Designed miniproteins, single chains, continued (2). Designs and how they scored, part 83

Each design is a single chain, and the fold is of that chain. pLDDT is the mean over its residues in the fold that is shown.

## One batch from the design tools (miniprotein)

Design m6876
Fold by ESMFold2-Fast:
Structure m6876 (fold): chain A 94 residues (1-94)
Amino acid sequence: SEKEKIKEELEKILKELEEIYKEMQRLADRHNDRSTEVRLAIGMIKHEVKELKELLENLDKLSLEEQKETLRRAKIALKTVKELFEQIKARIEA
């Protein structure tokens, strides 16, 4: 069903966010980076992971249109997180 496809895409986005979170933490630890930028980035990614997990647990309570909007927003969040990670990685590894 369309709802099952949305759930599968959201689960993939969650896995990618969790992986970026782990990579960001590993990068910060490896370089002993304690900057405000890195702390805020890790906090933001942690928050996005938590919100998406809670959303997935309650996905069946949402209409199809609300689920589509959730997927659209999750895709934007993932893109933003990926861009932020690449920017921080480039700075730290410079």
Scores: mean pLDDT 87

Design m6877
Fold by ESMFold2-Fast:
Structure m6877 (fold): chain A 55 residues (1-55)
Amino acid sequence: SEEEIKRLWAEIQALSDELMAKIDAGELTPEEAQAFRDRLAALSKEYRAALEKHK
């Protein structure tokens, strides 16, 4: 749905902003970096699937 697409995009943006804030603060550990990558990959996959369902 269009609502789901907008929600997923907003979540991707929020997570990206959080990652950048941690990088700027010098607080990002390798474990945290991997967790952010995994979460972003999962959200991107859901976002693409939502786009395909919506056509």
Scores: mean pLDDT 82

Design m6878
Fold by ESMFold2-Fast:
Structure m6878 (fold): chain A 80 residues (1-80)
Amino acid sequence: MTTGEPFLIKALERAIEHARAGNLDEAARIFEGVSRAAKLLGYDEVAKLAQEAADHARAGNPDEAIRYAEKAIEVVKSKL
């Protein structure tokens, strides 16, 4: 499995689907994974946005989690 910008977008989209479905614990786990992967790739802004999304998902704020995840997707797309 290759880690890269397309994989980060796919993972963020999957986490957003879980957040919309009310599966906030699963969404948070995926966002935390994206944050770690982005940090390893040097995408510090994406890592911070994904961590914010995870924190909001764990706090029970799906709308804010989705907002931060969408911002992270925009940053990843800007690097394609």
Scores: mean pLDDT 83

Design m6879
Fold by ESMFold2-Fast:
Structure m6879 (fold): chain A 99 residues (1-99)
Amino acid sequence: MEEEVIEKLRKLGMSEETIERAREILERLKEYPLLLEKFKEMVEELYKRGSSPETAESLLKAVEGALRMVEEGMPVEFAVDLLESFFRMLLWVEELEKK
């Protein structure tokens, strides 16, 4: 399952350094199953859409931020809501770029 996410990120054009960061994020996300499942769903959506490496990088930064907030005591459900709102914005920006 984790390797499927990594392979999709590679196909989205992410650098090997970013893939290493993604592996570390995935390991930390195992502590928070709800956030992990949302991240997997979002990567799948980006892969199906053929999203840019810039969009994928923005998602990774957002997930890492949400993960840090949860590690600092934020409720997982609240972090998921914030991440979903950010993801909707990312998709909107991507559609604007595809003109």
Scores: mean pLDDT 82

Design m6880
Fold by ESMFold2-Fast:
Structure m6880 (fold): chain A 77 residues (1-77)
Amino acid sequence: MTVEEQKKLFEEAKNKIDELARKAIEHADTPEADRYIEEMRKVAEEASKKIPEFAGELLDYADEAVERVRKAREERL
């Protein structure tokens, strides 16, 4: 796999994480939010195995997305 192919998968994984984060924030008041957070982590972990050049950046991106969800849930308290 080339670095360019890994970059494409990295962008796709980030887009998926963003989609899941948006849904988690939308459903912040329900148990669905926790399920979306778990899916975000799973997407990042599985994708990171395929894109070693960007694995650390992807995992960091997912951690930041999870933090945004946590902050949104706290603000809606």
Scores: mean pLDDT 82

Design m6881
Fold by ESMFold2-Fast:
Structure m6881 (fold): chain A 72 residues (1-72)
Amino acid sequence: LEEIEEELKRLIEELGPSKEAIEKAYKIVLEKYEDELVRLIIEGRSETDEAKQAEFEARLRELAPELVEASL
């Protein structure tokens, strides 16, 4: 998750500060890491610490809200 978040940040810096560049960076990251994000959502649901699970889901929802909603 942190690696994906860092790559998104790097792409935004590379493409520029415009809204179009941000949207493009999100699209690239989501397409590249879709399977990994789905896997992380599944693993997050197996977390026994409710506080850690909620934090992890919040981070995933910020990155890929549609994938989080579709997973259950």
Scores: mean pLDDT 69

Design m6882
Fold by ESMFold2-Fast:
Structure m6882 (fold): chain A 56 residues (1-56)
Amino acid sequence: MTTVEELTGKNGELLKPVKEKYNVRIIPTDDKIIFLPFPGADGKKAEEELKKILEK
C-alpha cells in the first residue's frame, strides 16, 4: 500500500496534474486512498493515471 508520506511528499506533486486534468479529488488516508470524481469528470481515465503513479 502507498503510504501517506509518499502521496503528500514526492507523489503529491505527481497527483496534482491528475486532479486538475480530470477534475477528481484524491484524499490519502493511512490505510487507503479515497478517489472522488466530480460530476462530469472522466473518472475512468483519472483512475488509470492514478494506478500508473501508484504502481511504481
Scores: mean pLDDT 65

Design m6883
Fold by ESMFold2-Fast:
Formats: C-alpha cells, structure tokens, sequence
Structure m6883 (fold): chain A 64 residues (1-64)
C-alpha cells in the first residue's frame, strides 16, 4: 500500500504536469487570438502558437 507521503508526491507531480500542459494550451490560445485580432504577429509566430495549443490540448486530453 502506498503511504500518504507517496500519494501526496504523486498528486503534486500530476498537478505540475497538468499545470505545464495548461500553460502551453493558454499560451497557444493567446497567440492565436492576438494574430486573429491584431494581425501583427508573423505567420511563424502563429504556427508556433498553433503547435503550443495542439500540444497542450493533447497533454490535457481535450480538444484544441
């Protein structure tokens, strides 16, 4: 049986992984929105934003 300390460490690690994935997802959304609304970002920056969105969504198990 896992100790409380082992369970707490596993939860903390999973929360960090979720947090990292969420940051990618939100940053990707921000870049795409900025490109679509302001039109000031390069096509390369837009493609990087799409990549971040897709990676974050995949890691979170949600739709982009």
Amino acid sequence: SASREEINREIAEKLREIGDALQKYLEGKRIIRKYEKEGVLSEEEYEEGKKLLEEGAKELGIEP
Scores: mean pLDDT 81

Design m6884
Fold by ESMFold2-Fast:
Structure m6884 (fold): chain A 70 residues (1-70)
Amino acid sequence: GKELEEKVKEIKEEFEKIKNPSVKELQKLAEKALEAVDKAAELGVLTPEMAEITSELIEKALEAEKKEKA
């Protein structure tokens, strides 16, 4: 749906603007990405299983970046 497309666009634009993202900035992007996944699941664009896997990947990516920057 339009809301999901707008969420994805917002995440992409914020990512492109950040040359050296802080952990806090990455956390905000991860939160927006998780919201987009939730919306995709609500709209039936993603199966519940795919939404769960995608959310887990986003969380693991954020955790890896936190460990690298710590």
Scores: mean pLDDT 73

Design m6885
Fold by ESMFold2-Fast:
Formats: sequence, C-alpha cells, structure tokens
Structure m6885 (fold): chain A 55 residues (1-55)
Amino acid sequence: GNDEKAAEAAQRAGVRALARGGDGATAASMAYNAVKEAGGSDEVGQAVADGARAA
C-alpha cells in the first residue's frame, strides 16, 4: 500500500542523507519528509524517523 511505498522511499532518503555525511537528525528529517511526500501517514513518518535517528 501507500505506507509500504512511503517507508521504502524514506529508507532510500535516509541512506542518501548518511552517504552525504549527514547525522541521525538529518536522516530522520529526510525520512519523515519522504514518507509525507509519498502519501504516507504521520504515524508511519514518525516511526521511520525514530528508527533513522536511532541508527
């Protein structure tokens, strides 16, 4: 569904942020925004961002 695609897009965005030398906070922000842009919910966005920050 859209949430699944949004989570995948967010993971890609997080990996790209880290590859550019970003920190966990930057990766979390990019992951959240990617979920929202892909039509995902705030709940999914927050969960993915929390995971990215913890990594």
Scores: mean pLDDT 71

Design m6886
Fold by ESMFold2-Fast:
Formats: structure tokens, C-alpha cells, sequence
Structure m6886 (fold): chain A 75 residues (1-75)
């Protein structure tokens, strides 16, 4: 389940208040075709985006941007 993979990758990541469980479920549904490694890449990209903006927490916007930038590795 991609929702469980996404939760696992996020467990050690500081998350902003706007990253709700409902949002995580919505995001997981948009990850059709993504592998565990692809999901890890999305989370890593979100952390880098947050850091580049001077934040120490990952926001909904960071995850949305990371998803748009990440391509599934299985082609």
C-alpha cells in the first residue's frame, strides 16, 4: 500500500500542521505507478524544497511540488 510506504518515509520527517492524515491519503492515491524508491525520492525532494525556503518543516506545498517534479522510475 503506497499510503503505508509514504507514512514510513515521513515518520522521521518534521511535518507542518497542513500535512494532515487526509492529505497523506490523498497524496498516496496520486502515487499510482510509483515504487517505494520513487516515494522516497518524492519525500527527499520535499525536504530539500523546504530547506531551500529556509524552513525546518515540510509543508503540503513542498510535497505537492516534489510530486510534480518526480517521475516514476519504472517505465
Amino acid sequence: DRYEWLKEELKDVPLAEDVTDEFVRELAERLEGFTRADIRAVVKAAVLIAKAKGRDVVTREDLETALRQTRPSVR
Scores: mean pLDDT 79

Design m6887
Fold by ESMFold2-Fast:
Structure m6887 (fold): chain A 76 residues (1-76)
Amino acid sequence: MATARIDVELRADTSPEKARELMRAVADGVEGLLRDTGVRVEIHVKATSPENLEAARELAERVRAAGGEVKIEYLP
């Protein structure tokens, strides 16, 4: 089985709005990939602020609902 790994870092200088926009775009793409290809998807997200952590959690909820795996690392 093929596995796709995506690493995302939400740096402290990323605005909350931009972080949410980016995470929604990633979730949309991953949902499509899981639906169309059946490939296993693993996402690793590094968040450095509480606002970025919330954006990462929203991504995790959507991707896990679609059958993907998400690991979140919080390093304030």
Scores: mean pLDDT 80

Design m6888
Fold by ESMFold2-Fast:
Structure m6888 (fold): chain A 83 residues (1-83)
Amino acid sequence: MKIKVIYEGLSKEDAEAYKKLAEQLNNGKIEVQDDGSLIVETDLTREEAERLAELAKKLNNGEIEVQDDGTLIVKTGSLPVEV
């Protein structure tokens, strides 16, 4: 099952950082959009995507949802550190 991951509210700088991290996972093709969104197509199962969502929620204080079509929406939340 292919899952699309969309990061919302992400700055372009943060999107590039996440792209580098996701590239190490090798779970699909990753593209950075002009609006700062990341689109990742993977062969992850819905269960694996939900596990990653729970882990990321604890780390980034963000909300993550899996859509019915298999799209995973990641909201980055507020960063705990001010730049």
Scores: mean pLDDT 58

Design m6889
Fold by ESMFold2-Fast:
Structure m6889 (fold): chain A 92 residues (1-92)
Amino acid sequence: GDQAFTQVRISLVRGRTLSQDDFVRVMRDAFDDVRSSLTDQQRQGIQNSIQNAQTNGIDSGVQSMIQTSQTMTPSQRRQFGTAIDRSIDRVR
């Protein structure tokens, strides 16, 4: 099932409704929550996506985060999506 991937995509799309600063904060908080369950390559991918959001705007960051999430296991995707949702709720 692709339900975990769909959930991560929904969470990332919700992030698009935030300010750029709030989006970056949310993604850093979510990344910190899941960091230990990720590979070095996935950690680098998320860090690059956060930098891309800061430099080129939220849409560019979301696109690169979706690409990194494709390399994740269903368990990693579920954890990341949940972490994003929790962090969004803290800033709203």
Scores: mean pLDDT 81

Design m6890
Fold by ESMFold2-Fast:
Structure m6890 (fold): chain A 64 residues (1-64)
Amino acid sequence: SMEEEEQQLRQDVVDAMVSYFERLAEKNKLSEEEKKKLLEQARKNGQALGDTVVEVDRRAREKA
């Protein structure tokens, strides 16, 4: 369904952001507290970007 596709788009964006910053945290040997804060920011930013991606995708489909 479209709802499932939109949820998947949002999740893909969140997952990409979290994965990137998890690697960054490991590479820089961040403390658990620093890593927690970084990943919380990544999730929040990923959700916002994911919403924008869904809006763009929706507009593209409606225009077609």
Scores: mean pLDDT 84

Design m6891
Fold by ESMFold2-Fast:
Structure m6891 (fold): chain A 63 residues (1-63)
Amino acid sequence: GSVETLLAVARANGGMSEEALARMRELAARQRTPSREELRELGKLGGLSPAKVRSLVEALIAE
């Protein structure tokens, strides 16, 4: 699905840490969108922009 494609792109670009991915999946499992602070923290861990982190979590929730 689209979630798998987004995750594959992020991994291929060398920016996503396993810790950041695990935290995003935890938020999605709770069906909770990240706060502004959480987006910033996850972006730093994953090498991603806050907007990209939000899109990935929303895609995981929609799964």
Scores: mean pLDDT 69

Design m6892
Fold by ESMFold2-Fast:
Parts: sequence; structure tokens; C-alpha cells
Structure m6892 (fold): chain A 74 residues (1-74)
Amino acid sequence: SEEEQRAALLAVLSRLSPEQRKTFALWVLDEAAPYLSPEEVEALRERILAARTDEELVEVLMEVVRRVQASKAA
């Protein structure tokens, strides 16, 4: 479920330093890039870099997951 995915992402992020959390999020985005447009990748990258809390970072990562799933379903 989305709630379970969100909890899992928070658990991973809580074990990382602030710098490692953004690096992890950017890595996830890079892995997702083949399923996204260049414009979507840039917008999501900006959101990751602007995130101030773990909760904001999880929200961006959940959006990446949703967009990848939508791309695979098309």
C-alpha cells in the first residue's frame, strides 16, 4: 500500500545523515529517469533539493514512484 511504502521510505531515511538522504533521493530519481520525461526529472530534482524535512522528501519520492507506475501502465 502507499502507506506501507511511505513508512518504508521514512525508515530508510531515518538511518541516513541529511546529506545521505538527498543523495539517496537523487539516486532513486536517476533509476526512475528512463520512465519519466526530461521535464519531469528536472522538476522532481528541484523538489528533492528544496526539501527541508524527511516528510517532504518522502512525498517527492512517493510522487516518483506514482509516475513510474503510471508510465509502466501506459
Scores: mean pLDDT 83

Design m6893
Fold by ESMFold2-Fast:
Structure m6893 (fold): chain A 105 residues (1-105)
Amino acid sequence: MEDREKAIEYAKKAIEYVKKAKEYLKNGDIESALKYLDKAIEYVIQAIGYAVSAGERKAAEHLMRALEYLEEAKRYAKNGDIESALKYLDKAIEELKRAIEELRK
């Protein structure tokens, strides 16, 4: 129960930081966007740890897909492809929301 609650908490924090990164990317502040993305990635990794500890396999799979999408978004942002970066951030948010839904049951 406690590990499940912490997985939800960290997944929610990840969504907040992804949304902040999206705003910085839209404003052309790539450096700030990358800092917020790195923090979102840290929160997703923590959420994965708690989901795995809680035995929440489906949630962990969604969190791992979110992590992959955040890494792709970071790669596109570094290359100046902001349109692709934003698309991958939206995919990451969708997977994080699915993980939270699985954790809540």
Scores: mean pLDDT 90

Design m6894
Fold by ESMFold2-Fast:
Structure m6894 (fold): chain A 85 residues (1-85)
Amino acid sequence: MSELEKEVAEALLIMQAELIRRMPDENVEESVKLAEKFAKQAEELGLPRAVAEIYRALSIAYERLGDTEKAEEWRKKADEVEKKA
């Protein structure tokens, strides 16, 4: 991808992470599946800012679902990516 295409992809993925964080309660379970797909895409594209934001969105989504262990796991992953970016 060109540098511009990477910047656009990063911005779009960060926006998608923000939308997932704001998902209504009835759609949170579906949003987790989308967030996991976006996380993999961001990882494969090498976009650490997008990866961190998506991991944070996953942590919040799992917390909203009552899965505290997965929420903590994704929070730690987000913190590690943010620290290295």
Scores: mean pLDDT 81

Design m6895
Fold by ESMFold2-Fast:
Structure m6895 (fold): chain A 114 residues (1-114)
Amino acid sequence: SMAESLERLRRLVDEARERYRQAVLEQIEKMKEEFGLSDEVVELAKKVLEAWEKGVSLDEIDELEQRLVDLMLNEIDDPEKREKLLKRIEVAKELGMPIVTITDEIVEQYLKEK
C-alpha cells in the first residue's frame, strides 16, 4: 500500500540520519584527539549536535556555536592546528552549518571548488 511505501521511506531517512549522527560523533572524537580539546569543549560540541538534530531555532544554535568556537580557539595554541580549525570555521560559516557537522570530506570538497 502507499502507507507501507511511505513507512519504508521514513525508515530509510531515519537510518541515513542515524549514520550521519554517528559520523558527526566520530568527527567530534577525532577533533578532541587532533586539537587536544577539553571535556568541556567536547560536551558543548555534543550539545550543539543535539540542538541541531532536534531542530531548535537557528538563533539558539548560533549562540551555542559561538561559545563552542570561542572555547576551541582559546584552547588551541599550536599555529598549524589553529589554521586548520580556522579553515573548518570558514567552511561552517559559508555553509550555514555547525562546525561539528563539517567532516574532512566536506572541507576537501570546499577547497576543490574555491
Scores: mean pLDDT 79

Design m6896
Fold by ESMFold2-Fast:
Structure m6896 (fold): chain A 76 residues (1-76)
Amino acid sequence: SVFAVAEATLEALLKEREARQPAAPEEIERARALIPGLAAETAKLPPEELRRELPLAADSAHAEAMRPLVDALIAA
């Protein structure tokens, strides 16, 4: 499902971000808690827009487009 793909992608990007730039455990926990909500919001978009906003295959090019969302989740 698109929701599951969005969650898995955001979770993988959050782990990559944490490995590259240390953050407090509480910040990571807060960011992780926001992932289901963000995934649910994106799942409401038409399929055409979902293909633009959420990569269906997690490769490096698609991951780079998603990095700002992960940074925003940690900052929230």
Scores: mean pLDDT 58

Design m6897
Fold by ESMFold2-Fast:
Structure m6897 (fold): chain A 103 residues (1-103)
Amino acid sequence: MLSLEEALERIEEIVKKLLADPNPTLGQVLNALREIASLLNQMLDAARTREEAEEFLDKVRELMDKAIESLKDPELQEFFKLAVDGILNYFRRRLEEREAAAA
């Protein structure tokens, strides 16, 4: 099982691998987003508190924003931004639902 720190390191590796290609394809971006979403699912379950989960999501957001800024293709950049916003909003809603169910 991955710790939150190890999950962040894996997300950083995914981003570095994506950005190592000077012209990443939509397929490469989609694969990276899928891997990141899988790690987010694992870490949402691993977080002991809502505060830990929110801190993790904030760190992921910071990494994704840096990745988006590094993309040269404006259409791919806009797609990546919308996809990241959608994924992070989805996990924030799941976090809220989990806390409401525990109350």
Scores: mean pLDDT 78

Design m6898
Fold by ESMFold2-Fast:
Structure m6898 (fold): chain A 72 residues (1-72)
Amino acid sequence: STGAALRLTAPPGGAQRTAERAREAARRLGLDVSVEVVGDTVSVLLRGASPEQVQAVVDAVRDLVESVEVVF
């Protein structure tokens, strides 16, 4: 199946910037995206994304986050 759920850990105060960059990257790729921020954790749901598109979103936020976990 296509799509992924990402769990991103931002440094303190970095979660909002991370969420905004993830939304922007997904929007540029034409993806249906849901982004939720809880504390320093940013949850990103990419619906119908190819593995290449998922990687592009991960790459867009990699410099802003302490960790990236791809759940599916």
Scores: mean pLDDT 84

Design m6899
Fold by ESMFold2-Fast:
Structure m6899 (fold): chain A 95 residues (1-95)
Amino acid sequence: MLSKEEVKKLVDEQIKEIQGLIDEARKAIENGDYETAQKLLQEALDLLIRLRGTTYGLSGTLDQDDRNEVLDYFTKQSNILLDRINELDDELAKK
């Protein structure tokens, strides 16, 4: 059975992958490659939705306090990532 720290590590690894896609989308916008940026932002959003399912599934094996801590952590991180995706989508809409 995974520990709270192991669950957080798996979640963090996927968050970093999503952050990487957002950073690549930003660079694509800077280079004028708006089609690539749109595809990267969609991929980032799709991975974030899948990560929500994974986090809820993995947290279900933890005790209530550890589960709440993992879910609170994920919620805060996912809101930051969603805000970044929305900021870049808004920049694309102005081009």
Scores: mean pLDDT 85

Design m6900
Fold by ESMFold2-Fast:
Structure m6900 (fold): chain A 86 residues (1-86)
Amino acid sequence: MEISILEAVLTVAGGEVAFLERWLERNPNPTPEQLARMRADLDTTRALLADAKEKAKKLNVPQSFLQRIDQVEARVDALEARVAAL
């Protein structure tokens, strides 16, 4: 049950990052308001991933699952850097 919930959280977080990545590619000159919203969404996604990672460690999930979380976190970091540069 817990692992299924973590899988769902990772799917939602990954989907949110993918959505924001595609949105930024289509909207290369976002407004300050749009940038503020993206930062808020990224902060929420980061918090969800951090919580999921801590729970995953406590449940002794396979290293491959932790690597999947790390990959999504790296995408959040890259997107935050892109937004900060705008």
Scores: mean pLDDT 83

Design m6901
Fold by ESMFold2-Fast:
Structure m6901 (fold): chain A 65 residues (1-65)
Amino acid sequence: SKVAEAAKKVIEESEGKVKHYAELVLERVEQGFSDEDVLNGLKSALENGAEGGAKKAAEAIVKLT
């Protein structure tokens, strides 16, 4: 999936909290959530004030998809 590919790229290019949150996004896709559901969740998190590593990971994955 495009979300899985984006998450893997963020995992490879990041460290610490950003990498950890990108790994959580990849796990959601592996659990059977669709790309649309995961992207809508990331956009909702950004709108609801995600910060730090979560914000950076969500922004990077959304931009790459």
Scores: mean pLDDT 83

Design m6902
Fold by ESMFold2-Fast:
Structure m6902 (fold): chain A 113 residues (1-113)
Amino acid sequence: MNERIKRRLEGLRQLIDEMEDAIKANDVETALEIAEQALDNMRTLLDIIESDPEVTIEEIKEALELMDRFLAVLDALIAKSTDPELQERLRQLKAEVETLKSKMEEIYNKKKA
């Protein structure tokens, strides 16, 4: 089980790196596709964290730090996007990630107390 969360955390880190590279290349469409994959990865991470009592405080902290990094990269993508429909999709994606992060922070606070 610890190996599964480690693989998901590493996968999320790679997706964030690829998203940053796509943004630098001005490939907004590819960056959006990667962002949607990152959201699916974050949903899976939250499911693991909620269902597995063996998940450590350190692993949850790493997930939260990666979510913060993702949100910063997403804000950069929103700033680069000039298409109103794309900006709205990115804002909706951001709202979903903020909700997932809030739930993960709640679990983190329960475990560290």
Scores: mean pLDDT 86

Design m6903
Fold by ESMFold2-Fast:
Structure m6903 (fold): chain A 70 residues (1-70)
Amino acid sequence: MTYVVQVLDDGNVIVYDTDTGKIFRMSVRELADLLGTSQQTVRNAIAKSKPGVSTYEIGGNKVIIVKPIR
């Protein structure tokens, strides 16, 4: 599956499921559960992501992480 993940300033995420068209606000823990991975794997992907758009393969899913650009 392909997910678009917007990182929020409060440490939560907005997840767009491209298969269903649904949008969810969730914690990093809930995102890790959704992707079938650990919270540490998700936190590491967010931490190494550049401002703008970064793409990862996590738990067999394509994950597009969007961070604010200054």
Scores: mean pLDDT 82

Design m6904
Fold by ESMFold2-Fast:
Structure m6904 (fold): chain A 92 residues (1-92)
Amino acid sequence: STREVIERAEREADEYLEEHLTEEQRKKAEPAIEKAREKAREAGMSERAIELNEKAVLVATAASTNPDPSEVPRAIAIVLRLIGAAFDEHLE
C-alpha cells in the first residue's frame, strides 16, 4: 500500500514534468536541488527520499512558469504528495 502511494506520487510528478518542465527550468533548479540533496544526506535521509524531494523541487520550478494558472493547485498537490512520500520512505 505505501509503495503504491509512493509510485502514484512519482507517476503524477513525472507526467507533470513531461508536460511542463523545460531544459532552462531544469538548469535553474540545479542549485536548489544540490542544496536540498546535501542537507537531506546530512540529516540521514535515504536516497529514495532524496529523489522524491528532488522531483518536488522540479515540479515547483515547472509550476512557477506555467502559463495556465488553473494548473497551480495541481502542482501544489503533487509537491505535497511527493514530500509526504519522501517522509514515509525516510521513516521506513
Scores: mean pLDDT 77

Design m6905
Fold by ESMFold2-Fast:
Structure m6905 (fold): chain A 73 residues (1-73)
Amino acid sequence: SAEEALARADELLAKVDQMDAQIAQTQAYVDQNKDKLSPEDIAKIQQNMDAAQAQAARLRAEAEALRAAVEAA
């Protein structure tokens, strides 16, 4: 139903917001501890952040598609 699709979109966007907040916290951690972290550790953290950003982008696209489908109906 339209209500279920919109509820799912809202759930996905809430998850994206949480992921964005976690990415921001991780970036702040790296910035605060850059002199204590090895280049290899920083690279690993960056890779994990990049993966999280890609996942957030996919979830955002899914939410927008659900909203668009409801609007088009």
Scores: mean pLDDT 89

Design m6906
Fold by ESMFold2-Fast:
Structure m6906 (fold): chain A 64 residues (1-64)
Amino acid sequence: GAMAKARRELVREAAEILGRKLAAELGGYKVEVEVLSDDHAVVTVTTEDKTIKKELTLEELEAL
């Protein structure tokens, strides 16, 4: 429904912000965000050495 869509957009925006911070901290040059639900997203950061994948929930995003 419309409410679930709005929550997914909020989760996506928060995940993008976190992904950019992680990329800056780790020296990553590529950041990808995938929203799995209205309370769960995956951030993938690619560095020269490896790819780092982090799953996060809204609770973790609220702590940041």
Scores: mean pLDDT 75

Design m6907
Fold by ESMFold2-Fast:
Structure m6907 (fold): chain A 65 residues (1-65)
Amino acid sequence: SKIGIAKLDVELVGDKTLYVKKGDKVEVKVEGGKITIKNLNTGEETVLEITDDTIKENILSLFEF
């Protein structure tokens, strides 16, 4: 997993909705067509199903690692 900083406010809709504010620390794990994102400031997490590398790159681009 990687730890990143959110570049902007974002709402991520996966198995549940994750709210992230600009400057929040997040832990991102990419595994087997899934991205797990945990907001370390709130303790909340979501899992996104990713079948397309473009979608994966777009999501990862939201964070500074």
Scores: mean pLDDT 78

Design m6908
Fold by ESMFold2-Fast:
Structure m6908 (fold): chain A 68 residues (1-68)
Amino acid sequence: SEEEKILKEIGELVQEAVDRLNAEGRSAAAYALLKETGELLERYKKGEISAEEMLKEVRRLVERVFAE
């Protein structure tokens, strides 16, 4: 389904970002990203946000973390 495709994209985005942050020695930032993504996932599971809204918010978190 389209929803399953979006959830897979979110998972891949978060995994790539966490791997990159850990490779750069930014483990605290990786932990914070995982925590914020986990909070969004709980909101999604409760039906408070759509998969598309969750993807949008995860993209914002990743962009913010890699802004220099």
Scores: mean pLDDT 88

Design m6909
Fold by ESMFold2-Fast:
Structure m6909 (fold): chain A 88 residues (1-88)
Amino acid sequence: DRVNELVDYLVKNNETEALEELLRFIAEQALREGVITEEQVEEAEKKYEETLKKAGVKKTEADAEVKKAVEEAKELAEEALAEIRARA
């Protein structure tokens, strides 16, 4: 949600109105597809686990690091928005 707002804000500050049309189109496609099946969720988890194995990272440790990275990314996104607004 907040990441989408940041992307949209960056697009509006750049001469890329076409990207807004693309994002709207993607949202409409997601609505048409409806709810993803349990099988697809299971496949996504399997692929995520394989990626972690290839990276040589323990899943349990990676989960904690991912949560921290998400919180840090969220904080940075909010700071970036505030800084852009202050300068714009």
Scores: mean pLDDT 47

Design m6910
Fold by ESMFold2-Fast:
Structure m6910 (fold): chain A 61 residues (1-61)
Amino acid sequence: SIDELEKKVVELARELAGPEAAEETRLSIEQLRKSKGTEEEVKKVLEDSLKLLERVKERRR
């Protein structure tokens, strides 16, 4: 679901860049969900963000 994707993206942002970055990420997702688009468009943005953050995490090993 979109809510689960949002939670994963925010938590990964928190892990990689700290609580301030996580809160900024959460607010950006809220704005995206309110101002633009279908659930499909929001889901794609969140999936792309998750993939990017997972790649960053793997490179920090």
Scores: mean pLDDT 78

Design m6911
Fold by ESMFold2-Fast:
Structure m6911 (fold): chain A 61 residues (1-61)
Amino acid sequence: MEEFEKAIEEAERAVERGDLPRAIRYLGKASELLSQITDPEEREKALERLREVGRRVVAAA
């Protein structure tokens, strides 16, 4: 989970700075880490965060 949170945080920071290539790379990393979350509740929360940041990237593109 900690690695997932760091990847999401980096993606969010990249979006805020307009660094879309970096944001896309960290979203990809977060998506891969999401598949490794075995707790259904934590996975659901992680998926919601990933979707929100993904929408911000699309809006910024």
Scores: mean pLDDT 79

